Designed miniproteins, single chains, continued (4). Designs and how they scored, part 15

Each design is a single chain, and the fold is of that chain. pLDDT is the mean over its residues in the fold that is shown.

## One batch from the design tools (miniprotein)

Design m12523
Fold by ESMFold2-Fast:
Structure m12523 (fold): chain A 75 residues (1-75)
Amino acid sequence: NREEAAEFYERVAERVLKAHPDDPQAREASEHLRGLAEAVRAGDYDAAWEHDEKIRASPAFDVVREARREVLAER
């Protein structure tokens, strides 16, 4: 379900920003998470892949991994 996947990425992005509001790398990673959510919702595979690669290459990737774990625990 594209909507559930997009909502998941949006929730991860929100958690990253709340945890590290003044970290520019965390903000950039959060922007890519929102871009990934939009791409998934639109069914744009190429855009989704590009955003995912940017997230994985981010210096803030550990922050993203922690936020993902927290969002998954809420399920």
Scores: mean pLDDT 85

Design m12524
Fold by ESMFold2-Fast:
Structure m12524 (fold): chain A 67 residues (1-67)
Amino acid sequence: SLREEAERVLEEAKRAIERGDVKAAIELLQRGSALAKELEKRGDTESAEEIRRRLDGLTRQLAELLN
């Protein structure tokens, strides 16, 4: 369930970036980061690392929109 929540948040962040909703994108990226931290606390380090890599990619996409 926690991994499924993280995947939903990442998809929502991607959609926010695609529509240019910077505020929503930032809030969703922060939420995704918090969920990755919770996964790591539960011992799911592999999922946490995967989510962090995807967050890095989405953060880069957001930066490109602001350029």
Scores: mean pLDDT 86

Design m12525
Fold by ESMFold2-Fast:
Structure m12525 (fold): chain A 79 residues (1-79)
Amino acid sequence: MEEEIKELEREIESLEILAEKGDAKAAYELAKLYLKLGKKGDIEAAEKAIEYAEKAKALGHKEAEKLLKEAKELLEKLK
């Protein structure tokens, strides 16, 4: 668990840098990661999933619209 958490933290940091540089794939992968964390009950992660899914959609990622809908539905369940 500890090693998995550290690996996840490094992955998130790397993807955040790439997404801020305008990488649509990185924004999409980061949104997927945050959606996974949000499904475990993390409201802040669900909010971040929406944020990065919107960014990925704006950058032209074709699967981002579906992910954005899933993230919004998850956040409504967690409110």
Scores: mean pLDDT 80

Design m12526
Fold by ESMFold2-Fast:
Structure m12526 (fold): chain A 58 residues (1-58)
Amino acid sequence: SHMKEIIEKAKAGDPEARIELIKHYYENALKNVPERLKDSIKKAYEIALELVRRRAAA
C-alpha cells in the first residue's frame, strides 16, 4: 500500500517520507480532537516539521 511504502522510506531516513507521515497523523488528529485542542495540535505539527528539517540538514 502507499502508506506502507511511506512508512518504510521514513524508517530508512527519507525526510520527505517523514514529513508525509507527520502530515497524515496531523490530519487524522484534527478529525479526532476537540476544537479547543486544535491550536495545540497545529503547534505540535509545526515543531515536528522543524525537527525533521533540522535532522535532514545534519
Scores: mean pLDDT 80

Design m12527
Fold by ESMFold2-Fast:
Structure m12527 (fold): chain A 74 residues (1-74)
Amino acid sequence: MLGRPEGRESLERARETAERFLALQPDSAELWTDLGEVYYQLGEYEKAREAYEKALALDPDNERAKAGLAKIDA
């Protein structure tokens, strides 16, 4: 869908930052959760789900990732 970049520009920058940090720390559940939140806000629900699932694979107690998956599956 088309939209104005007011929030999207910040989200795209956050995605790029998270991806760069994940290249250095691929086992950070917090970074995967942050990436999932960014994808969710961008409307990329499939990518958001994958990122949240990756975060939970690294840290099963990550409540933010659990909440993110619940929002997508609702």
Scores: mean pLDDT 76

Design m12528
Fold by ESMFold2-Fast:
Structure m12528 (fold): chain A 72 residues (1-72)
Amino acid sequence: SGEEAEEHARRRGEQKIEELKDTLSPKSLELFRTGVEVLAIRARRENWSHEEVDRRIEQLAANAKSIDALLK
């Protein structure tokens, strides 16, 4: 269900935030948190599989790291 997909996205996002909080700048971490909320809403609306959620969270994290590196 969409609620299951949303919950999975939120949980995976929180795990990734915990990994990234010592690596990313505060601004990049805040943007990543906002991105996770957007992905969770989309996961619910579009009924994403757990595999799709995982892929998108990982892609968001990779993008956040790349942007953070450009700003340092």
Scores: mean pLDDT 87

Design m12529
Fold by ESMFold2-Fast:
Structure m12529 (fold): chain A 58 residues (1-58)
Amino acid sequence: APSPEELGARARAALLAAGMPEEEAERVAKQIKEDLAAGRPVEEAERRTVAAVLAAQA
């Protein structure tokens, strides 16, 4: 399974590609990484990343 660091980096890259400001993308990615490190499901982190990407594109 991908590490929290890898998933956080992937989320950050996706958010930046979607047009989210760098500072906000870093904040969201950090939160996802912290949630994963705290034992939250990968599926929830992925869903949250997709939702944030879609919101940034809207």
Scores: mean pLDDT 76

Design m12530
Fold by ESMFold2-Fast:
Structure m12530 (fold): chain A 64 residues (1-64)
Amino acid sequence: SARIERLRAVLEENRREARRLEEKLRELEEKYGPESLRVLVYRLILGGTRALIEHLERRIRELE
């Protein structure tokens, strides 16, 4: 199904983005400390990306 293929592509893109954000977050925590506003903002962004990944995984399962 073209819909499932598109969802899988978006899922893989978001998984790559989550890995990039995790690496960036580690660098920022080392530079600014874990309680800095910059780190807290990136944690929220990463949390949103992870929530989207879970949503996409659920949608793909429903279509299989």
Scores: mean pLDDT 87

Design m12531
Fold by ESMFold2-Fast:
Structure m12531 (fold): chain A 102 residues (1-102)
Amino acid sequence: MAAEAEAKAREILEEGKREMERHAAAGDLAAMLEVTLEALDRLAEVGTEEVAKELSRELLEHLARLLAEAGVAEVTLHDVDVETDAAGRRAASPDFEVRELA
């Protein structure tokens, strides 16, 4: 059911953002990245390909903001593709550029 799938995907996104912010506040950028990748995998499994792509983009834009706020990197997100593999699983493939902040 589209509305239920979208609501679940939104819940995954907001949970992921909270966990990312928690790890960022602790200075644990590795844990923040791990949580980001886990949230991307969960988002790719729910809803339609369109919903997965849109919410994955929001999650990655949030990651870019946290990295910039920490003063470690400036991230330019170009695109997020969602692909279905031979096993029927969807995976997000982000295209982004990272520039270190001095």
Scores: mean pLDDT 70

Design m12532
Fold by ESMFold2-Fast:
Structure m12532 (fold): chain A 57 residues (1-57)
Amino acid sequence: SEGEEYYKKALEAAKAGDYETALKLLEQSFRKYLSAGDLESAQKVMEEAQKIYEEKK
């Protein structure tokens, strides 16, 4: 799904230390999962974003 594709790209960006890009990709993933009614995956995206916010400056 598009939500999954954005999520995977976000994790790759986070591994590279590009947290700004990772957060933008997580936002895209979140919107796609919400539009698909996949609340469980949307919640998982939010948890990943929270972890990045904690690691970010």
Scores: mean pLDDT 82

Design m12533
Fold by ESMFold2-Fast:
Structure m12533 (fold): chain A 88 residues (1-88)
Amino acid sequence: MDELAEAARRVLEATRELVELLRKAGKEELAEQVGEEAEKAVGAALRGDREKAEEYAKKVLELGKQVPEAEKAGERTLEELRKLIELA
């Protein structure tokens, strides 16, 4: 299996869980922002822009930390994004 494709899939799974947790907490605007920043992080990583990808990935965690129930999911999403950045 392609490691890059698997890393991208793990990012999508982690981002989906984070977005669902934010929506369940009634934070739909934060959920939309997290999705947008995660997409920017993935795009930057795939273009080889590691600095921009890391900035967007950290923003995902910052937004997720605003909801205590989502903090762990935010950390997981950052970890998976960092793995994608390393492989890209």
Scores: mean pLDDT 84

Design m12534
Fold by ESMFold2-Fast:
Structure m12534 (fold): chain A 70 residues (1-70)
Amino acid sequence: EEERQALEEAIRDRILSRAKEAGINVKDVRVHVHEDGTVAVRIDVENDSDLTKASQIAAEAAREVLAEHR
């Protein structure tokens, strides 16, 4: 659905923006919004030491975007 695709792009853009602000180098971000409203995010970072922080950023970004688009 068009709304789901827009939501996926918004979440991805938010994750990339937040990661850049935090000084994290991201290789790739994959976002999938399921029909039940759950969000799956896969984030690949250049430095494994950034994984925990990147995961936190991804979770926060997804939550923020979902709240804005309710």
Scores: mean pLDDT 79

Design m12535
Fold by ESMFold2-Fast:
Structure m12535 (fold): chain A 66 residues (1-66)
Amino acid sequence: GKKEELRKLILRLIGLKLRIIGLELDIELLKSSENPDLKKIEELEKEIEELKEEIKKLEEEIKKLE
């Protein structure tokens, strides 16, 4: 039903937000190193942007079910 589908989408949303937090922490750690891997930082920043787009689509689906 609608409530079960909404719950599944919310759990997925939480998972994606936790993934972004983990990537942001990894970027902070890389930036604080004596010799920062700028290419790796750029790759992680790109992954965060892709996850933000997925979150935006998921939030739109959640809004339709509320």
Scores: mean pLDDT 86

Design m12536
Fold by ESMFold2-Fast:
Structure m12536 (fold): chain A 75 residues (1-75)
Amino acid sequence: DEAALQATIERGQSYQPTVKAANEGVEQAEEDRKKGITLSDAEITAYFKAMEANGGTDLQASKNAGKGAENLIAK
């Protein structure tokens, strides 16, 4: 569920120590969107869980990549 994904992303942000890490996540997600991510809802969930488990800079990358994939699915 998209709402559950958003809640998980927000929880992950509470562990993010720096703005630099957040910015790196945004850049990574933008590159993924340009490559045309075609993730299903299940794949978004799996991808997000894997990246959050890695911690640190991966939290923002999973957040933005998840939102990017949601937008691709919505279109």
Scores: mean pLDDT 50

Design m12537
Fold by ESMFold2-Fast:
Structure m12537 (fold): chain A 82 residues (1-82)
Amino acid sequence: LTEEQRKEATATLLSLSDLSEEEIAERARKAGFSEEEVKEIVYRQRVVQAVIDLSGGESEEEVEKKYGKEVTEEALKIVEKA
C-alpha cells in the first residue's frame, strides 16, 4: 500500500469504529493526518455513531444532545434512506 492508500484506509476504519472522539483524534494524528483531516474523520465517526443510536431506538432529541444538531441531521438523512 502507498502512504496515501494507507491513510485512506485508516480514515475509513476510524470513521466506522466505536472508539471515542478523543481516541479517533489521537489515532488519526498518529497516522499523520492534519488537524483539518482529523476533524473530518471525527465528524464522520460521530455521524456513524448517531446512525447506530437512531437505528437502536434512541430519540432524535437524545441523539442531538449527544452529538449535536448538524451530526444528527446528517444521521437522519442516512437512516431515512435505509
Scores: mean pLDDT 79

Design m12538
Fold by ESMFold2-Fast:
Structure m12538 (fold): chain A 63 residues (1-63)
Amino acid sequence: MIDEEDVIEALGLIALAVAKLHAERTGNREQLLEDVERYAKRFKELGMSDEAVQRLLEEARRA
């Protein structure tokens, strides 16, 4: 059975992928980072681990 925490982490990765695609279309990398930071805050409230949040933010900074 998939834990709720695993689902939240998967949703975080999907949100990052969608944000990256949007940033590529618009050329707005600053908006990408702000959006991912907002997503990370929400997912942390839903039970995402601090390590997963840090990985998500670092991926956004690399994009």
Scores: mean pLDDT 73

Design m12539
Fold by ESMFold2-Fast:
Structure m12539 (fold): chain A 81 residues (1-81)
Amino acid sequence: EEAEKLRKKGIELHKQGRYKEAADYFEKAGDVYLKEGKWDEAARSYLMAAQAYADAGEVTKALESIGRALRAIGLKLEGKP
């Protein structure tokens, strides 16, 4: 539930045009989902952060967030025999 609250706050901030803050909340949501083993939700949250960073003109951070999303997917694949 905490990760979902962080994601919802990110969506609210993004709607307000506060893209850097939205990206921070999406990253935090992704980190919480990752810690919970919810790799698909983590990947989606990191991709939302990447879009928000891109909207803010933060290209390097957007690429870093894409990398985090790919890592979350990799963890899911390694967790399945």
Scores: mean pLDDT 84

Design m12540
Fold by ESMFold2-Fast:
Structure m12540 (fold): chain A 64 residues (1-64)
Amino acid sequence: SMKEAIEALKKLSKEIKETIDKLKDGKISPEEAKEKLTKELIKLGFSEEHAEEIAEKIVEYLAK
């Protein structure tokens, strides 16, 4: 599920965890969160296209 995927990514990357926490607290915009998540996912070995798609899905999920 998306929730389990987010929890796994937070364990793999401190920067992803901090970005998600800041987004949930309203400390950064969804656009800034997507940019930061995309960069960190690329560092974890995702392609640019997959990183952008995953980042968008995370941001959309957290907006619910």
Scores: mean pLDDT 85

Design m12541
Fold by ESMFold2-Fast:
Structure m12541 (fold): chain A 58 residues (1-58)
Amino acid sequence: TQKKIDELEELLAKVEKEVKERVKKLEEQGNYEVAKEVEEIGKRIIEEIRKMIEELKK
């Protein structure tokens, strides 16, 4: 299942980058509440992907 792990790790990296970039842009625009919501949603998605990777590494 290494291919599935690699695909999920690539997805994880992309999601982490997109969340960080989006939060930064929103904070620069003064949209702090929306930035916080995006960060929390992103954190939940990231945690779910990490769980999938850990399950496949068993």
Scores: mean pLDDT 83

Design m12542
Fold by ESMFold2-Fast:
Structure m12542 (fold): chain A 79 residues (1-79)
Amino acid sequence: MEEALKYADEAIEASRKGDVEKAVQYLNKALEAARKAGLDEKTIEQIKKTYDSLIKLGKPELAVENAAFAVKRALERLA
């Protein structure tokens, strides 16, 4: 759980600095750590679907930030 939250925070920070490539790398690590922490596949798929929709709208920074916050909210509901 703590590892997933740390990676989500790092994804948000990288996104705010405009480093989209690093932000996506941290987001992927956050999703993997969240899966290991017990987050269900349906929640992970929903986060990825919303991310893909925002990418198609040309909003990659918002896509990463929204997905990372969604991971944090889902983990808080498990605690």
Scores: mean pLDDT 83

Design m12543
Fold by ESMFold2-Fast:
Structure m12543 (fold): chain A 67 residues (1-67)
Amino acid sequence: DGEARAGELGTRAWERAPQVALDKAEELIEKDPETALNYAYSAKRLAERLGDEEVLKRAQELIEKIK
């Protein structure tokens, strides 16, 4: 197949990216709400692309809370 070991690592990171962005947004909400908002938008965009409805919903909630 066309994917090397590095490709597998990249795919795993990509699949986790919405959750990781959401977690970072939640961590930063009190410390740096502007950066938290950026991560929440990233989580929303990534979740939309991957069809992760749960992360998408949580990202939208977080954006609304920070806004």
Scores: mean pLDDT 71

Design m12545
Fold by ESMFold2-Fast:
Formats: C-alpha cells, structure tokens, sequence
Structure m12545 (fold): chain A 75 residues (1-75)
C-alpha cells in the first residue's frame, strides 16, 4: 500500500508537468499494486483524455466510479 501511494503521488507530479505518458506508467504500476485504488484509475483516465484517447479515458473513469461506489457502500 505504501508503494502504491508513492507511485500515485509521483504520477500526480508528472501529470502536473504535462508528462502524460510518464504519469500513465506510474499510475499503471500503482494499479498493479493496488487495483482497488479508485484515484489511480481516475488519474489514468485524465491522462488518456489529455492524450486524446477519449474512449479509453471513459473506460478508466467508469472503473474509478465503480470502485468509489463500492468503497462508499462499506461506510
């Protein structure tokens, strides 16, 4: 979990610098370590939207929304 959070933060820093492909790689690694991390899926969607791949972006946004709904249902 610590490693996944670190990768998410590094990806966010790269996204802010408009290094979208590099940010996507770090978000993908974060997802491999913690596939239930809705924030990583959402941020990957934002990257693909910036790259003009809107269908993939929508897919990742839907996955993030699904995970957030499942997490909130436990509360």
Amino acid sequence: MEKARELLEQGNALFSQKKYEEAAKLYTEAIKLDPDNADAWFNLGRVYQKLGKNEKALEYFQKAAELRRAERAKL
Scores: mean pLDDT 82

Design m12546
Fold by ESMFold2-Fast:
Structure m12546 (fold): chain A 55 residues (1-55)
Amino acid sequence: SRLERLVKGVRDLAQAISGTEEPSPQDIEDALVIVSAMHRLSEEEVEEIRRRLRS
């Protein structure tokens, strides 16, 4: 689904910018901000992605 692809995009970007397979919560949040801007995500979409990043 689109949501699954966005979650993967955030994880992949967080790994790329941090240089580690286990990015910090801050690295994940930074990646989420970038992905949200790139895709013009709504607040609801951002909250759903944030929830799935923790599941």
Scores: mean pLDDT 83

Design m12547
Fold by ESMFold2-Fast:
Structure m12547 (fold): chain A 60 residues (1-60)
Amino acid sequence: SEKEEREKLREQTIEELKSMGVPQETIDNVDRFLQDLIRQNVPVEEVRKISEFILNVLKK
């Protein structure tokens, strides 16, 4: 289902942030934000774009 795809994107994004050494407080904020998008039924394509944006910003 689309909900399962969104949750998978969330899990992958959080795991990548952990591997990048991002502070736990920042990871918790990102996780909360992604959970809110999932709860609001934001399309999976938008969740993917937002996840990619977050990863690119925090890669600095």
Scores: mean pLDDT 84

Design m12548
Fold by ESMFold2-Fast:
Structure m12548 (fold): chain A 94 residues (1-94)
Amino acid sequence: MEKDIKEANEEYEKLLAEGHSREDAVRRLIEKYAGKSPSLFIAGVLTLLGDALDEALKQHKGDLDAINAAMQPRFAELDKLVKELIKKIEEEEK
C-alpha cells in the first residue's frame, strides 16, 4: 500500500514534468492503478470530482441547478472511464 502511494506520487510528478495537466495526470494514474489499488483508484476519482465541484461552486454559488448542469458532463466522463476500466479488468482475469 505505502509503496503504491509513493510510486503513484512519483508517476504524477513525472507526468506533470512531461507537460500533462493535473486532470490528465490523475486520469492516467486512475487507469494504471484501477486493478492494483482500489484505494488509489477511489482517491483519484474523488480528486477529479472534488476539483470539478470546487470550480462549479465558485462559478455558480447558490444555484444548485447550474452546479448540477456543470457536473453532469464530469459524471458522464467518469462513468465512461469506470466502465472501460471494469471491462479491462474482466478481460485480464481470463
Scores: mean pLDDT 74

Design m12549
Fold by ESMFold2-Fast:
Structure m12549 (fold): chain A 60 residues (1-60)
Amino acid sequence: MMEELERLAAELGAAGARLKAENPDMSAGEYGAALVKENGETLKKAAELEEKLREEEAKK
């Protein structure tokens, strides 16, 4: 699970960097909204994996 979460984080980072490079004049709010819209599925997946990781820790 950790490796998959790390991979999703890397994908989000790459997508964010590309979005900013293509739209350098975007405001922080516009940038954030566009990033979420383009990568909503990846963000949901990351949140689900993070929740499972917390459950795994709670078992200890």
Scores: mean pLDDT 73

Design m12550
Fold by ESMFold2-Fast:
Structure m12550 (fold): chain A 64 residues (1-64)
Amino acid sequence: DPLVEALRLLQEAGESLSPETVALIEKADPDDPESVARVLEAMAKESTDPEIQEKLRELAEKAR
């Protein structure tokens, strides 16, 4: 599950998400690849760690 993997990466990095991105996660349809990809892209944009940004972008592409 790409959302579970993304949350694990952020937790290990000690990064927090904005309320806007949390709302996207809560409204995400796990059966809609585009919905999942949009959430992962939002997480990547918020991340300050370049390695985490790259991994989240790869997960978003795989979710599509």
Scores: mean pLDDT 76

Design m12551
Fold by ESMFold2-Fast:
Structure m12551 (fold): chain A 68 residues (1-68)
Amino acid sequence: IEETAKNFALALADQDEDFVRRAVRVALRTIAEKYGEEYARKFADEVIKNLSPGKAKAAREAAEEVLA
């Protein structure tokens, strides 16, 4: 999942924080439904690791909303 998460983060790198928050929320809901919350958390961690500080914060907030 590391490669998929890196590619997703790369696609988000040039987007604004609102887009990042929405995209991460949608992606994590889909992943959690198909593969479970543990897999979705690992995916979220890899995405967050590859984002700038502001976008990483938006992604973390979205992950907390979906996986809390």
Scores: mean pLDDT 80

Design m12552
Fold by ESMFold2-Fast:
Structure m12552 (fold): chain A 95 residues (1-95)
Amino acid sequence: SREEALERRRELIEERREIHSKLPEEKKKEIEEDIKKLEELRKKLEEEIKRLEEEIERLKKEGAPEEEIKRKELELEVKRGFLLMVDSLIERISL
């Protein structure tokens, strides 16, 4: 059920927080630095995605070759995939 899923989520978050609280201070600082690097990477990926979306729109309006448009669309899809992975990592580490 949704209620059971929410309770499992709360228990896992609490367990992860307890483990995190027991980490050495140096390790906690390393995790904070890793989170900051991932947040910077996320921002860079979001900016690159926006630029690619704008470039694809421009290429379509200019009647660029279909193959060139498809290559850019594939690059956009790959970057969107990386962004989802980075978001997942931030969520897991930001406990």
Scores: mean pLDDT 82

Design m12553
Fold by ESMFold2-Fast:
Structure m12553 (fold): chain A 59 residues (1-59)
Amino acid sequence: MEPIGRLVRRVREDLGLTQRELAVGLGVSVSTVSRWERDEATPTPAQLKALEVLRQQAK
């Protein structure tokens, strides 16, 4: 299983979004997204589900 920060960054890059744009889409701060991508914080299950929904809608 890849680290959660790498997963978040990959989903964001697949969507072509900046950290700020992803933060707006999820209703969180840019600092929160940055901390997730550095494995300094873990997204909640609801936030992970929202990331997956955004990724699926882009396809």
Scores: mean pLDDT 78

Design m12554
Fold by ESMFold2-Fast:
Order: structure tokens, then C-alpha cells, then sequence
Structure m12554 (fold): chain A 70 residues (1-70)
């Protein structure tokens, strides 16, 4: 399902970041959990896409922060 696909994508990327950049990840962990909940609670395709887009923005912010600290 679109929900499962969006969750799998966020979970894969967040798992990598939690291992490679745990300090940067921990700062955004609550936002990642919130996005996962928004995806799970989505009832339309548009809601799922919007929540997935927000999740990707949070992941990108973690990646950018981690790269600056490297």
C-alpha cells in the first residue's frame, strides 16, 4: 500500500541515520515519530503523499546537519 511504502522509506533512512549520525538523529527523533504517525493515520493518497514529503524534509535536515558536523 502507499502507506506501507512511505513508512518503509522513512524507516530505512532513519535507521541508517540513527546508526551513522546518532547525535543529529536524536535531535529530530520526535519529529520522525510524529511523521510516522501522520502517515499511519492518513486516510487518502494525498494525505499519505503530504506526510511522506514532510518526512523526507525532516530526513534531509538531519542529513544536512550531520554533513556540516562532519
Amino acid sequence: SPVDTALDGIDRRSTVLSRTHPSSYSRFQSQILQVRQQIRNSTTRDQTLQAGTQGNRVIRQIEQLANRDS
Scores: mean pLDDT 81

Design m12555
Fold by ESMFold2-Fast:
Structure m12555 (fold): chain A 58 residues (1-58)
Amino acid sequence: SALESAFASFDFDGDGTLDRAELEAAVRHMGLTLSEEELAALEGMGLDEFRRLVERAR
């Protein structure tokens, strides 16, 4: 799906989670603005958490 493909595109090391830099790239691409505290809380998120973040952006 488009969501899964987008996640894979930002998962630069292919470990199935987004690190801080990958997460920052993803939220910028979606037009979201998050604080450092919010980014820290979401660091290491997987596909399900990424899906929830995308739903929040709608």
Scores: mean pLDDT 72

Design m12556
Fold by ESMFold2-Fast:
Structure m12556 (fold): chain A 82 residues (1-82)
Amino acid sequence: ARRLAEEARRLAREAQRLGLETMKSGKREGISAGIGAVLRGIGAEFLADLAIRTGNRRLAEEALRDARRALEFAREAREKYG
């Protein structure tokens, strides 16, 4: 459980970082997509932190899925608008 939640937190933070980089492009669409990536990453990080605190394996697995989706969204946003 803990290793899955820690991995989810790492991926969620990377999604946030890529979202912020996409926003630095200064393009309107890049700013919008970057904000979306940051918000998705924040949500995934929150679930990961909750999974670490509770030791809940199912919550850790959900956090990892959400973090992976957030990172995929962030990478697509960066490629298309960054």
Scores: mean pLDDT 83

Design m12557
Fold by ESMFold2-Fast:
Structure m12557 (fold): chain A 68 residues (1-68)
Amino acid sequence: METVELEATADNLEEVREQVRELARRSTDPEARAFLGAVAEALDDMAREIAADPSLQVRTRVVLEYEP
């Protein structure tokens, strides 16, 4: 069992996105890669919302539990 926890805020969305991409590259499981791709898309959507309204404070936590 492997648990990966990523915390994303307005200030670190790009860094978290790169961490998600790195996890996808290390994953040999197509389902895990697809899921991580969806997470990266969600982070892009959050970045767009923050750019439109800088008063928004965003904090999201992504927890992935994976059985090897």
Scores: mean pLDDT 70

Design m12558
Fold by ESMFold2-Fast:
Order: structure tokens, then C-alpha cells, then sequence
Structure m12558 (fold): chain A 79 residues (1-79)
């Protein structure tokens, strides 16, 4: 389904954002975070729990809280 594809894409983007952050590729981090924010907006009405978790991930990485981002990404994968 389109919903499942968006969820899979969010997980992929989370993993790519984490790799880009570790590599200091801030341009890539910004692009991946922007796409994650768009997915969170699109899912807010269909899967609010998933959308909120993605928003928390964006906030954590924006604060440089990589450990929290990794924890949230693992929770996202378990949904």
C-alpha cells in the first residue's frame, strides 16, 4: 500500500540521515530531514503514532541528540 511504502521510506531516510550525520554531510542530513518532515505531515491523519515518532526523530537530530535519534529509529522499525 502507499502507507506501507511511506513508512518504509521513512525508515530508509532515518538510516541515511544517521549515516550522513556521522559523516558530517550536513547538506544530505538537511535533505533527508526535509523529506522525513513531509512524510510525517502526510501520515499525521493516517498513522498519528508513526508521524509523531518521525517528528520526535527530526527534533532529536536537530538538537544533535544522536543517541535519542537511534532509539527512536529502532522504535519506528518495530511499528
Amino acid sequence: SELEKKKERAIELGEKALEAYRNGDWDAVRRYMAELAQIARELAGKDPEFAELVREMITALGRGDVERFEELLEKLKSL
Scores: mean pLDDT 88

Design m12559
Fold by ESMFold2-Fast:
Structure m12559 (fold): chain A 89 residues (1-89)
Amino acid sequence: SEAEKLRDEGETFRSGGDMKKAIEYYEQAYKLASEEEKAEILTNLGRAHFAAGDYKKAIESYQKALELDPNNLEAKMNLEEAERKLMES
């Protein structure tokens, strides 16, 4: 899908350290995503915000991912880590 292509481009920017572009591509992917794709893209947005040091936005993204998929172990574990980092700030 077009959402998957934008997500993959976002992942390329995230892997290259360009969190601003990664976030922009993931946000565009989210707008085009099916309901089944949204939880994964929100988890990717959370990871990018976390890597950028924006723990509040990371928490928000992971919480939204868990609202769509409550059994998403990756989102749950990453949410707990982001909450821990925010408390250390």
Scores: mean pLDDT 87

Design m12560
Fold by ESMFold2-Fast:
Structure m12560 (fold): chain A 73 residues (1-73)
Amino acid sequence: MSAAEREVEEAIREATRALKEGDYDKAIEAAERAVELAREAARSGEISELEAGILEGVALLIRGVAKVVKRNS
């Protein structure tokens, strides 16, 4: 795994952990960081566009869930 791919996966793990702990603000921040890191890794050629798309999709889903739950809490 490239360093960039590891950084994206770590940000996704952080977002997932925060979401499970009820820290929705931290989950949103970590998910947004994961999206930025995935885009940068794809732009640099460190990961494929397909892999970046999958990672971005997962991060955006976590962000969306956190925002909806935060609004209704």
Scores: mean pLDDT 84

Design m12561
Fold by ESMFold2-Fast:
Structure m12561 (fold): chain A 61 residues (1-61)
Amino acid sequence: SRTYTYEVDGATVTVTLTTDSVEITISGAPDEEARKAAEEFAEKLRPVAERELARLRAAAA
């Protein structure tokens, strides 16, 4: 498993790649604008994380 942490407008976006899934968690948003920015970042990041998961699974074989 791999975990990546990002700071987006004061919110913390945590991406965890498990064996079969991508989990994205948003925490610590100081306001609604920061949470929205973090959610938009997470949405753009999801396809990149899913592609990375596929590569990691292939490399581990």
Scores: mean pLDDT 79

